# Designed miniproteins, single chains, part 57

Each design is a single chain, and the fold is of that chain. pLDDT is the mean over its residues in the fold that is shown.

## One batch from the design tools (miniprotein)

Design m2091
Fold by ESMFold2-Fast:
Structure m2091 (fold): chain A 57 residues (1-57)
Amino acid sequence: MTKEEIEASKIVAEEYSEKLEEEHAKLPSPAERAEYSVKKGPEINKEHNKKTEELEK
């Protein structure tokens, strides 16, 4: 893995954290947030991979 790939992954992880905090702020309970994360996991992972590839390029 190259340094550029590592940096790209960090940037995407930071963006993901910010989006999660915003989405979680809309949900009234920790249980609902956990369920949302589980259901949204595959979609988030796909988006993360796409962004990482774009940043690596």
Scores: mean pLDDT 68

Design m2092
Fold by ESMFold2-Fast:
Structure m2092 (fold): chain A 68 residues (1-68)
Amino acid sequence: SILDLLDEILSRTTSPLAQTALERARELVEAGAPAEEILAVLDSASQSLDAEQQALLAEIKAQVEAAA
């Protein structure tokens, strides 16, 4: 699920900026926020993530877009 993938990437990141953005994205997903808002927050995290974490983020973004 989107939440499981968010929890996985949150457990692997050490960047406070990425953690804050991903936690906000998690809250938006649980609240049923529009896909556009969720994707914007996820994009803000991408620059603070390594290549493996960016691949997980891309999967999360794809699932958010598919659910919209």
Scores: mean pLDDT 82

Design m2093
Fold by ESMFold2-Fast:
Structure m2093 (fold): chain A 59 residues (1-59)
Amino acid sequence: GELAELRARLAELRRLLAELRAKLAEETDPVVRRVMEAEIARLEAEIAALEARIAALEA
């Protein structure tokens, strides 16, 4: 169902976010760091939007 698919996507995005944060902590190239920070911000926004959508569907 839609809820199960949204939860699976949320779990995957949280995993990717954790991986990117770990890689950013070890990255020394300032250009690569900026790109990673932008991708992290984008993933955080997508996670927040999915959490809100799941909450609305569970209400």
Scores: mean pLDDT 87

Design m2094
Fold by ESMFold2-Fast:
Structure m2094 (fold): chain A 89 residues (1-89)
Amino acid sequence: MTEEEIEIAKLISAYALSEPMIKKAEASPESEVKKEAIEEAKKLLEEAEKNLTPEEKEAAKEVQKALEAGDLDKAEEIVKKAVEEALKK
């Protein structure tokens, strides 16, 4: 595997781990559980950012911004697009 493929795999892994948490937050009746799920997703994305290209880091920052705004749909869409674009290469 190339270094680029490893970075893409890390982004995909961060998305795969955060997606269930984001969906759980959307379905959660308790605001505290929703907040914890969002915080965990943000932490996973921050760790992935350390090893991303500048373009991927920009996408990750947009996801983090959407999560901070509570816009889970937008965060999910941005991550999904980034993963699809990475897989295209």
Scores: mean pLDDT 61

Design m2095
Fold by ESMFold2-Fast:
Structure m2095 (fold): chain A 86 residues (1-86)
Amino acid sequence: SEVKLAILEVAGELDPEARRPVPVSEVRKRLLARGFDEKEINEVLEKIAENGQVTVDGLRALAEELVSQGVAFSRRASQFAAALYA
């Protein structure tokens, strides 16, 4: 999913070290600015967020899902995934 890969890129822009939860509102805003559909964004974010925050564990689960599906990562997504596993 293009939106799932974009979530990893946006999360990496907000917290490159992958140490802190990131606000759902800020992730959603940046994905909407990239032209993704709000319903599609919300369907993914609901699975990886708690109390309005996208969790580090949720981002790890998302990265693992994309790897298992053979999705090619962008440079930014690859850098963030490396931080998630460090």
Scores: mean pLDDT 86

Design m2096
Fold by ESMFold2-Fast:
Structure m2096 (fold): chain A 70 residues (1-70)
Amino acid sequence: SQEEQWIKDFVEELKEKIEELKKQGKSKEEIQKELKRLVDLYLEILRDKGASEETLERIREEAEKLIEEV
């Protein structure tokens, strides 16, 4: 489904962003701060595109997991 694709795309983009920021020598705290800003922005965009609250919640959960693992 489109919503499952949005979750997959978002998770992949976050993983790529984490690797990019690590290669730039950013600290764990700097990476976490940047990712939190990116998550908030994407959630607003997807809500405007008609994403369900279930999809938005799954994106938040996946994002929190990835951010904590940094």
Scores: mean pLDDT 84

Design m2097
Fold by ESMFold2-Fast:
Structure m2097 (fold): chain A 64 residues (1-64)
Amino acid sequence: SKKKEEAAEKLREMAERLLKETGSEVQAKTAYRMAEEALKSENAEDVLKGAELAEELVKKIIEG
């Protein structure tokens, strides 16, 4: 679904941003793994909500 692809892309972009701004490969790998799991999920709404929560966590890590 479109929402599922959007959530996965959002998680992928956050992974790249985490790597660039924090240098943490572990955090970047975790975000990439979440994106892959999002694409495999049958519930697009839960995937999108998860991506939004992950985005807030990334903001706290980078801006905190």
Scores: mean pLDDT 67

Design m2098
Fold by ESMFold2-Fast:
Structure m2098 (fold): chain A 71 residues (1-71)
Amino acid sequence: MSAEEAVKKAEEYIKKAEEALKKGDLETARKYLEQAQNYAVLAAARGAVEEAKKLGERIHKLGKELDEKLK
C-alpha cells in the first residue's frame, strides 16, 4: 500500500467514525478510529509524515469526544 492510499484510507475511516459518533454508536466509532490510526501510522511509515500528523490530530479530537461520551 502506498502512502497516498494509506492517507485516503485513514480519511475514509475518520469520516465513518464521525458519522458513528453522531449516531451514538460508540463501539463502531471506536473501531473506525482504531482503523484510522492504523492507516495514519502506515502513512507516516511510508513517508507522508506531515499528512499523518494532521490525520493524528483529527483522530485525537474524535477520540476525546468518544471518551467523554463513555464517562
Scores: mean pLDDT 85

Design m2099
Fold by ESMFold2-Fast:
Structure m2099 (fold): chain A 77 residues (1-77)
Amino acid sequence: MTEEEAYELGRSAARAALNAGVKPEDAIVATAYIALQESGEKGMEAAVRGAADALGITPEEARKIVEERLPKYLAER
């Protein structure tokens, strides 16, 4: 997965979550996890930025959500 693909994954999933009325935090964490597994920290950061852009929050806020829910992965990277 490229950084561009990870960004689009995060953006698309966050938009789908908003349209479906589900919690955006779950979409952010799920797509960040997928991007992390495929492309490491760079993929995760790109997916977080994509989700943040779609949700209208800052990338820092989105990253905090991911870091809170995936501390063992983020702390070791």
Scores: mean pLDDT 76

Design m2100
Fold by ESMFold2-Fast:
Structure m2100 (fold): chain A 55 residues (1-55)
Amino acid sequence: REEARRELEELARRHPRSGAGAAARKGVLDLEEHPETSEEEIRRGLEGARALAAA
């Protein structure tokens, strides 16, 4: 969980003006506002942001 949040924050910083950065920022907010979010949901969000960054 903490590692996923850290990776999302790093993606947001590296891609601040892209869709990947926007997805990463949303993922961080979801983790902060929804502490009940499952590890599976967190992982899927992170993978989606990574895929956008890799494209």
Scores: mean pLDDT 73

Design m2101
Fold by ESMFold2-Fast:
Order: structure tokens, then C-alpha cells, then sequence
Structure m2101 (fold): chain A 66 residues (1-66)
């Protein structure tokens, strides 16, 4: 999985929850690494786990929170 594919996956998960965000905005949040950004990424992680996405994707999202 490329970083671009990861950002698209996270944006898609957040959009399903009603959060209007683009893959580029996801990349910016990850780069900033603040607590507000981490809350948004944790939301995407919760959705990825609920949808039982592949372990590789879940691991990649978890790494963004460290």
C-alpha cells in the first residue's frame, strides 16, 4: 500500500461518518501530528476495525498515531 492509497482510505472512512475531508487534508493532518489530528485519525481507525479491513491497513493507520 502506498501512502497515497492510505490517505484515500482514511478520507473515505471519514466521509462515510459525515466528515468532509480530502486525501490531501488527511496527509496534512498526519504531518501536523497534533491532538485534533490524532482524534480524526482514531475515528478512521475505529471504522477500519469495525469494517474488518485487512490487518496491513489497520497497522498502517495505527502507526500514524504513534
Amino acid sequence: MSDDELYKTIAGLLNMEGIDITPEEVKKLIKEGNEEAKKVIRKALEMAEAFRLPDEIIKKIKELLE
Scores: mean pLDDT 81

Design m2102
Fold by ESMFold2-Fast:
Structure m2102 (fold): chain A 92 residues (1-92)
Amino acid sequence: GEEGELGREYGEKGKEAAKAGDGKTGGLYAALGGAYAAREPDPEEGREGGRAAKEAGVAAAKAAKDAEGAAAGAGGALAGIGAETQAELRAR
């Protein structure tokens, strides 16, 4: 549904910010993507959105130049993981 698509879209935006060296912005987009993916009622779309957010958060943490950016990236990755876990529980 829409939430899963938004999760993937924001995850992709987070990855692009990370490629540009902006770990803080990348992490914030990853967290937003994970939050949307966690609200997706379709387990498959929720997993895809959560995975995109997780990847974006990891990339953002690696790109980070300071502790604030690294923490934002880690938070985004955890949000993505949470969304994947929620999708897995909904699939059962």
Scores: mean pLDDT 85

Design m2103
Fold by ESMFold2-Fast:
Structure m2103 (fold): chain A 84 residues (1-84)
Amino acid sequence: MKLSDEEIDRAARALMEAAKDVKPVTYEQAREIVRRLAEGKPLTDEEREIVQAAVEKSSGIKVTPDEAVEALRRSLELAAEGEK
């Protein structure tokens, strides 16, 4: 999946908002997580924890780190195809 800088920025801001009540993340960290997911690269344990917290916060459901990563990856695919 290839995302534009604008798409990465929007996804990073959404991740920051979703995670802020559990673990606040910097814009730099959020951008790196989004970029790595878009490139199909593995996330670090810290990045996986951030993604898990954000997905659990937005969904209200407990998920594994792998489920959270897949959910965010799917969200990025939809954002890349969607208009904004």
Scores: mean pLDDT 75

Design m2104
Fold by ESMFold2-Fast:
Structure m2104 (fold): chain A 79 residues (1-79)
Amino acid sequence: MEEVEEAAKEAGTTPEALLELEELGKRAVEAYEEGKYEEAARLLEEAARLAREKIKNPEARETIVSMLEGFAEEARKLA
C-alpha cells in the first residue's frame, strides 16, 4: 500500500487507478505467457488508454503510455 500510495502521488493519480493498471498489466502478462498475444496486446492498449486518462503528471504519463504501447506492439508482432 505505501509503495502504491507514493507512486500515485508522483504520477498525479489515485491508488485505485494504479491498482487497475497493475491488474491489466498482470492479465496481459498472463495472456502473453499463454500464447494469447492478441489478448495481451488488447489489455496493454486498454492499460495505455487508462494511463492517459488517469495520470495527470505528463512525464509519468508519457513514460507509462510509451512502455505499454511498445509492449502491445511486440505482442501484436507475435500474434
Scores: mean pLDDT 79

Design m2105
Fold by ESMFold2-Fast:
Structure m2105 (fold): chain A 66 residues (1-66)
Amino acid sequence: SSQERLERRRKEFQEYLKKGLPPKVKKVSKEVAEKLRKIGEQVDIMIELLRKGASREEAIKAAKEA
């Protein structure tokens, strides 16, 4: 299931963070975190619209507008 996939990836990510990120990734992690936040907001908009029966194209356009 998709839930099990997400749970597995989340555990792998937690393990990766537990080992510490190399110094080279310090500045990149800030930019990546900001991009991930924006992507998360766009994905939330997309999921909500898809739940309401909107088309993929409409959901993508609304997400990009945000």
Scores: mean pLDDT 65

Design m2106
Fold by ESMFold2-Fast:
Structure m2106 (fold): chain A 118 residues (1-118)
Amino acid sequence: MSEEMRRAIEAIRQVEQQTLQFAQDAIQQINDLAQQTIAQNPEKAEEIQEKANQAVGTITSLLSEVGDAADEAIRRAAEGSPEEARRARAEVEALAQQAKATIQAKLQEVQDLANKAK
């Protein structure tokens, strides 16, 4: 395959790994924040845990979407033209950027709930 196609595949793999790490860090922060907030506000435990579970569920679904898109993009880049490899890379980069924004928004929602519980 061309150098451009190989670079596109490597970039897609890197974007997928970076998105996975970002999501794992956000899930850890959400779980830690939920546990701390519940310990301080036991009467709100169900509400806090439900919000945290919803946020983690959304992040996990986004990770699955990015993973599936990355796998398909790598296939398109490997089997297609250099132009197809470039388009596949751009599509995964855009999807990952949107996913990271949504992940940050979900973390912020849990943070806001924790702050209101005080």
Scores: mean pLDDT 87

Design m2107
Fold by ESMFold2-Fast:
Structure m2107 (fold): chain A 57 residues (1-57)
Amino acid sequence: LIDEALELAAEGSRAAREGDLERAIELYTKAAQLAEQAGAHTLAEEARKAVDRLRAE
């Protein structure tokens, strides 16, 4: 779960850098869900903040 959450967050970061905001939001949202399930609350919070920043675009 943690490894999958980190992988999704990395893919979300890549999508955001490429300007694919919709895909980045989807990937970070999934990363936050998996991080929460794994008890990685800091990672989940960081992923949610990334989603909020991208939605503000």
Scores: mean pLDDT 79

Design m2108
Fold by ESMFold2-Fast:
Structure m2108 (fold): chain A 82 residues (1-82)
Amino acid sequence: SLLEKARQALREGKFDEAIKYAEQAVKTEKSAEAYTVLGMAYLGKGDYEKAIEAFRKALEIDPDNKMARQGLAAAERLKKEK
């Protein structure tokens, strides 16, 4: 699946590939999980603003998604650091 490809790229530190697969997953399924993986990929790349947007979209779909909540908190903290 596209989500599994995105997760594999994340595990390998290939953030641009992870973003590519996660964006495709978002277009096809628009799930909280797809947005969460997209947020994690942007977070790994250091694009904190886009990470925040993706995690917020995940939480609009599933407010109880723990991974998205944790990712959002991390991205907001890192963005404030400079």
Scores: mean pLDDT 86

Design m2109
Fold by ESMFold2-Fast:
Structure m2109 (fold): chain A 56 residues (1-56)
Amino acid sequence: SAREEALVERAIRVFREQAGIEVDRAVVEAAVRAVLAKDPNASFAQVMIAVGKALQ
């Protein structure tokens, strides 16, 4: 979906620009999809927490 793709791109940009980390796109996509499956209205903060957990 357009929202899913926008959240993926934004998460990748934030990790790259603010944390200096190049994240695996597949990991980010899986985390975003999982968050939206549980809560379609999930905030970007919830997405970032889920991506951070998936990278551990």
Scores: mean pLDDT 83

Design m2110
Fold by ESMFold2-Fast:
Structure m2110 (fold): chain A 58 residues (1-58)
Amino acid sequence: SLADKARALLDELGFSPAHVPRLAALMEELGERAAEVLADKTTTYPLERELAARALAL
């Protein structure tokens, strides 16, 4: 499921599907910190926040 979410995000951004394994691994890692990342309302984690949200299907 994370690989499918990573592929959808890369397709949306116009990037190669060759990046799917690396992005899926990053989404899994960020998912374990999802509550912290998603609670941050500053500009500190804009990309990580987006990846965490997609990993959790929020």
Scores: mean pLDDT 64

Design m2111
Fold by ESMFold2-Fast:
Structure m2111 (fold): chain A 56 residues (1-56)
Amino acid sequence: TREKIRQIVVLTATAALFKAAAYVHEELGDLETAEEDRRLAEEFEKEAEKLEEELK
């Protein structure tokens, strides 16, 4: 459905933002926060992937 496609886009964009945040935190030496941001990005990517499978 169109709503699921919109949700996938939002989740994918959110994951990209957390990946960017992880990069910034890693450059600042905040490795713990960078790891947390990467974990969150992976969770959002996994959620988007689940919704994509539901559209098959």
Scores: mean pLDDT 84

Design m2112
Fold by ESMFold2-Fast:
Structure m2112 (fold): chain A 55 residues (1-55)
Amino acid sequence: SSAERERLEREIAVIQAEIARTLALMKAQGKEDLGKRQAAILEEMIAELRRKIAA
């Protein structure tokens, strides 16, 4: 349904904002590699949500 698609798209937007905050925070603390690893996990969640939208 369009409502479910919109919900999933909002969830993706929330995770994208979390990635941006995590990368900025970890870079500022000199932990850029840790930030990249945490972002990779969140990107996998986005990929799963995008697959649900495409199905």
Scores: mean pLDDT 88

Design m2113
Fold by ESMFold2-Fast:
Structure m2113 (fold): chain A 59 residues (1-59)
Amino acid sequence: SEEERRERIQKALDEFTKAVKNNDVEKAIEAVQRILELTEPDSPLAQRARRLLEKLKYL
């Protein structure tokens, strides 16, 4: 359902925040990829997630 999808996105966002606070680049990448899998490709969130993923891979 859409409600379950939103909960999964929120969980992925929380995992991302935790990974960033712990300087865990690998887990941050994993969380961003999960967000991308859960969002529509043309959504603003997906666009931001793709840009962030590129920056994380550059590190």
Scores: mean pLDDT 83

Design m2114
Fold by ESMFold2-Fast:
Structure m2114 (fold): chain A 91 residues (1-91)
Amino acid sequence: SSLRKQYQELLKQSDEAVAKGDNKTASELDKQAAAVYKKMSELNPDESSNYASLSAGHEKSAEYLAKGESRKSSTAYTSTVIRSIGDELDE
């Protein structure tokens, strides 16, 4: 789906910003990723609690990055790592 691709692209850009030491940009991108999951929660009532939880996790990650702290959301980190491994293995 388009929302999943948008989420994956936002995570990639956020990870690149963190790698460059740009925690402010990474925070803004994590906040955008949270908004994507919030929208998915609104569009999928039966899965709403799951998507809302993921959205809240990314919002907390964005708050920590804005304070200059490391990303504390293991879910956001795991999604990025799995995507990178998938790209290597699918080649």
Scores: mean pLDDT 68

Design m2115
Fold by ESMFold2-Fast:
Structure m2115 (fold): chain A 66 residues (1-66)
Amino acid sequence: EEERRKWAEELANKIAEEYKDKLTPEQVKELKEHLTRVGEFLLGRHSREAVEAALKQLAEIYVKEL
């Protein structure tokens, strides 16, 4: 659990930082929190590669809906 959360947080941080110049600091924080929660949940059922792809797609959707 702890290891999965840490990995999800690190990945979420990396993905969200790519949008840092397009989002407000508050939106970056919200995106990081959202991706971390989803990533931790998905890691129980899917490979890390699949989770990374899913989180990147979610980030794109999140940014596009703003």
Scores: mean pLDDT 80

Design m2116
Fold by ESMFold2-Fast:
Structure m2116 (fold): chain A 79 residues (1-79)
Amino acid sequence: AVEEAKELAREAIKIALEAMKNPESVLEAIGAALAAIGAEFHAELVERVQHSEEEARRAKEEAERALEHAREVKERSGA
């Protein structure tokens, strides 16, 4: 769960950074990147400080939302 959350958050960061290459979506892409970085930080905290399966699931849900947000920003910039 924690490793999955970290993987999803890192993927979201990559997608947000790709969206930042398009000047038309830079501000939205910055927002998506910050959300994804926050999700990765949450997953790292769960791994290092809070060894809770419930918190690991919440971190994964946050990372999944960040990934969806980053994908939406990239898709809008590509239209």
Scores: mean pLDDT 79

Design m2117
Fold by ESMFold2-Fast:
Structure m2117 (fold): chain A 85 residues (1-85)
Amino acid sequence: MMTGEEAKELAEKALKEKDPLRSARLALEAGQGALEAKDGEGAKLALKAAMRAVKIAETPEALSLGIAGALIAIGALFEAGQGGA
């Protein structure tokens, strides 16, 4: 099971990655990890990474992965926010 720390590390790697496709894949993995960990800070970083991946995308594959990563990160933020009540 991915931890919030691992999800943040993946998001940071995605933000530093120059290749749009690799950046999008790392951002998607970070978002999935943040969702599993229910980590709001990891989800915020994953969303930032996914939005950057969408912006720098040069292929339909990279764009699709970036969009998927952003949607998962939004879901992770929602899940992290549901820890009360």
Scores: mean pLDDT 81

Design m2118
Fold by ESMFold2-Fast:
Structure m2118 (fold): chain A 69 residues (1-69)
Amino acid sequence: MIVELVKKAIELAESDPEKALELLEEARELYDKLLASPEADRKKAEEEAREALLMIAELAESYGLSVSR
């Protein structure tokens, strides 16, 4: 699952950034593969990707990278 890979990558980012990058690349490849699949699987992949992006955005906000206040 894309969300699981992204979540694991975020958890590993501090202790093993190289492994975190590998997991993010794997999540991206999985997403691309699902987008080439039947439309039902694509819609599910889009929803999971949106959730994963939200998690990344929340992490970035915690580090003050994209706060627009």
Scores: mean pLDDT 67

Design m2119
Fold by ESMFold2-Fast:
Structure m2119 (fold): chain A 65 residues (1-65)
Amino acid sequence: SLELPKETAEKVLELAKNADEEELAKGRKLAEELKKEYGVDDPEADEQTTENGYKVIYAVAKVKE
């Protein structure tokens, strides 16, 4: 399983506390689109970073680090 950076995961959890179900569903839909477009669905991806520089945080986000 992919492991998230703890600091980033904590920030996502804080945001999720006030997110409604509609916002969370929207985020999951965008994550699926990004996985398809940028090949994030690679089982050999790094635990913290995919080969395309995406970090998986319940939703996919591309970061420089």
Scores: mean pLDDT 51

Design m2120
Fold by ESMFold2-Fast:
Structure m2120 (fold): chain A 73 residues (1-73)
Amino acid sequence: SNFVILSNLAKTYVKLGQPDLAFEVAEIVLKSDKFSQAEKEAFALEMAVLFSEVGDEASLKRLGELAKQVLAP
């Protein structure tokens, strides 16, 4: 599915140390009307874990701010 492809692409950019490209993909996923709220929440959590694992604290904060904007009730 497109969700799996985009999720894997964003995660790959995090692992390659390319957070700006990871965020371009993350914004497509999180702002899309094609994916469920549950899929977006799971994706945001997985991305937060990866940024934490690679020690990218600035990107972890940026992801939290993006998630609040697009996942707020």
Scores: mean pLDDT 84

Design m2121
Fold by ESMFold2-Fast:
Structure m2121 (fold): chain A 55 residues (1-55)
Amino acid sequence: SAEVEEAIAEAARRLERVAPQWVPVVLDTLSTMDEQDALAFAKAVIAALEALERA
C-alpha cells in the first residue's frame, strides 16, 4: 500500500543521513515482513531516528 511504501521510504531517507550502512540491512528486514509488520517497523525506525535527532 502507499502508506507502507511511504513509511519505508521515509525510514530509509532518515537512516541514510545518520547510518547509511544500515539502510540495506533494514530494507532487507522489511522485505521479509508482512505489510502490517513492515509498517510498524518502519514507523518505529522513524520514531527512533527522530528521538536521536533531538539528542
Scores: mean pLDDT 82

Design m2122
Fold by ESMFold2-Fast:
Order: sequence, then C-alpha cells, then structure tokens
Structure m2122 (fold): chain A 71 residues (1-71)
Amino acid sequence: MLLEEERKKMDEKLVAEAKRLIKEGIEAFEKGDLERAVELFEKAMELADKAKDYALVTAAATLLSVTKKEL
C-alpha cells in the first residue's frame, strides 16, 4: 500500500498530465485536427479517472463529446 504522500504525488502527476493533454487536445481541435483531439481527450479522461479527479473526467468527457460531434 502506498503512503499518503506517495499517493498524492502520483495523483498530482496524473492530474498534471491529464490537464496537459486537455490543453493539447483543445489546440488540436482549434487547428481542425479532430482525430488527434479525440485521442488526447480520451487519454486525458483515462488519466483523470485513475487520479479520481471526477471534475477533470467530466471536463475531458464533455470536450470528447463535442469533438466527436464535429467529426
């Protein structure tokens, strides 16, 4: 079992990576690269879920749904 401090560091890294993927996905969406945006948002949602950041999961899922609608 991980110590609370080690768990927090892991979750912080997952949240930071998920947020970075969301930013990259938004940039891809704005450039019209919808397929890449879908991939980035799906990965961001997976990492956010692993970190138990449900607000971030919801944000990534919403962006994914919007992007798929534009495909």
Scores: mean pLDDT 81

Design m2123
Fold by ESMFold2-Fast:
Structure m2123 (fold): chain A 62 residues (1-62)
Amino acid sequence: SRDDVVRYIAEQLDMTALRLEILRLAKELNLPKDEIKELEEKLRKAKTVDELRRILEELKKK
């Protein structure tokens, strides 16, 4: 339905915003380039907003 398309687009935008936020935080924490590369792979493999939120919370614990 049209609502399914709107929801999909909204989720993709939220996921993009979360990926950018996670990468920004990783740079602020001055993570080694190898750890940033591993993080980028995890972000690429994440399929839901909830998966990205978990990655962000784990990063905040560092």
Scores: mean pLDDT 82

Design m2124
Fold by ESMFold2-Fast:
Structure m2124 (fold): chain A 58 residues (1-58)
Amino acid sequence: SKREELLKKLHELQDKLTKLILEYRKAIAAGDKKEAEKKQEEIMKVIEEIRKLLEELR
């Protein structure tokens, strides 16, 4: 069903978000400001994709 496909996408986006948060934390620990800023932008983009997907699941 469409709902099952949306839930699968949600899980994939949640996994991606978890990986990006870990990469962001590594960049912060390493003092790599450019990498940290890049990961923060990628995190914000994934959060927006999750938000839109959750609206479709209503």
Scores: mean pLDDT 86

Design m2125
Fold by ESMFold2-Fast:
Structure m2125 (fold): chain A 81 residues (1-81)
Amino acid sequence: AALERIADAAAEVLKKMGYPEIAEEFREWLRAAQAAGLDPHVALTAASMRLIADVVEGRITPEAAKAFVKAMNAEAEKLGL
């Protein structure tokens, strides 16, 4: 539930910024991480690393990546993570 809520909140930010495909990729990945029983902090760190790769490959802007990470951290804080 926690990773799914974080995924949905962060994905909405990317969709509004014009990256719906990347938003869906992260939503699916974080849901898969939750289903696999990954520690939330490990899953969020791995998601941040994947986001850096997307920036380096030019799939997303650094500004969009920053907004995504901010949304993830804000939702994680609300959930006591």
Scores: mean pLDDT 81

Design m2126
Fold by ESMFold2-Fast:
Structure m2126 (fold): chain A 55 residues (1-55)
Amino acid sequence: MTAEDYIAKGREAFAAKDYATAVEYYQKAVELAPGKMSEEDERRYVLAYIQAQQA
């Protein structure tokens, strides 16, 4: 999978409110290509992280 594939999967998980899975996919995207994530995806990552911590 490419970083773009992981970003897409992170968006899908976020839309499904599966915040823990969204965090995992966004983290993998950052590891493969630092800086590839858009500002909107960075916001989704932060929101998903906060929500996952509250579970």
Scores: mean pLDDT 80

Design m2127
Fold by ESMFold2-Fast:
Structure m2127 (fold): chain A 85 residues (1-85)
Amino acid sequence: SIIERLEELRRELEARLPAAKPGARARYERLLRRIEELIEKIKNKELSKEEAEIALLELEAEVERVSLSSEEQKRVEELKKKIEE
């Protein structure tokens, strides 16, 4: 289920919070809020299954970006483009 995958992503982010520097912590908090908003929209049937899956994949890529170097962030963007093919 897309909701189950979003909840797993949320748990991963929450696990990273205690070790995060203040700037990274703020980015993780914003991502956690976006995950919560996406779950809410899915439960309210505001998104199609396909739209929800795209949003999940984009959030997964952004979670990796907030913990990555500039070079690793570029690699994530390349992978994101491949997923959107």
Scores: mean pLDDT 74

Design m2128
Fold by ESMFold2-Fast:
Structure m2128 (fold): chain A 95 residues (1-95)
Amino acid sequence: DEKKVIENVRKDLLEWMERNGMSEEEKELILKALEILENLSEEEKAEVLNVYRDYGGDPEKLRELVKKYKGEEAAEIVEKAAQILVDLQEKAENK
């Protein structure tokens, strides 16, 4: 059941975000981005995974890809969410 897998991923992601002290606004934005990505085709999802593999989830690359398939508004949401994740990773590395 694909829906159960997605719900489990959402639950795990929410617990991870809570554990990392993310704001409610940041959590909402990441969940919206996840919903946008979830609604991509299998081929489009593969392109998103390639951006993570080759560019470490670069926000601009993700924005360009999402804009191509879902339009500007969806692209802006995904870019903002990706930037939050990059900022969190950078804070973890730089203490």
Scores: mean pLDDT 74

Design m2129
Fold by ESMFold2-Fast:
Order: structure tokens, then sequence, then C-alpha cells
Structure m2129 (fold): chain A 65 residues (1-65)
């Protein structure tokens, strides 16, 4: 599913499974657009690792069709 693909993408870039699931589930609960999902992930990860946040955001955008 798209949720599982996004969780895998976040995990592949070093995000913990629990945090990746939370980010993706919260984004889908809010019915965010594909662009907004990538931005939401970036904003959520930014305080912990800005470089990881940028890489994860780009990877999510590349995963979403």
Amino acid sequence: SMKEELIKTLKDFGVSEEKAKKIVEDAFKRKLSKRSISMYAGITLLPEDPVLANKATQAIMDTLK
C-alpha cells in the first residue's frame, strides 16, 4: 500500500519505524495532498536532523506518483 511504501522510504533514510508510522498515519488522517505529506514529514524531522529531513522529503516526493 502507499502507506507501507512511505513508511519504508522513511525507514530507509534512518527514521525509526515508530516515528515513520506516526508521520504517515497522521498525514493520512489529516487527508494531506501528496506534496503536503512530504512537507509534513520534513517539518516533523527537521528538529532532529535537518539533512535527514531534506533527504526524506525528496525521497517521499519521488515515491509519490
Scores: mean pLDDT 73

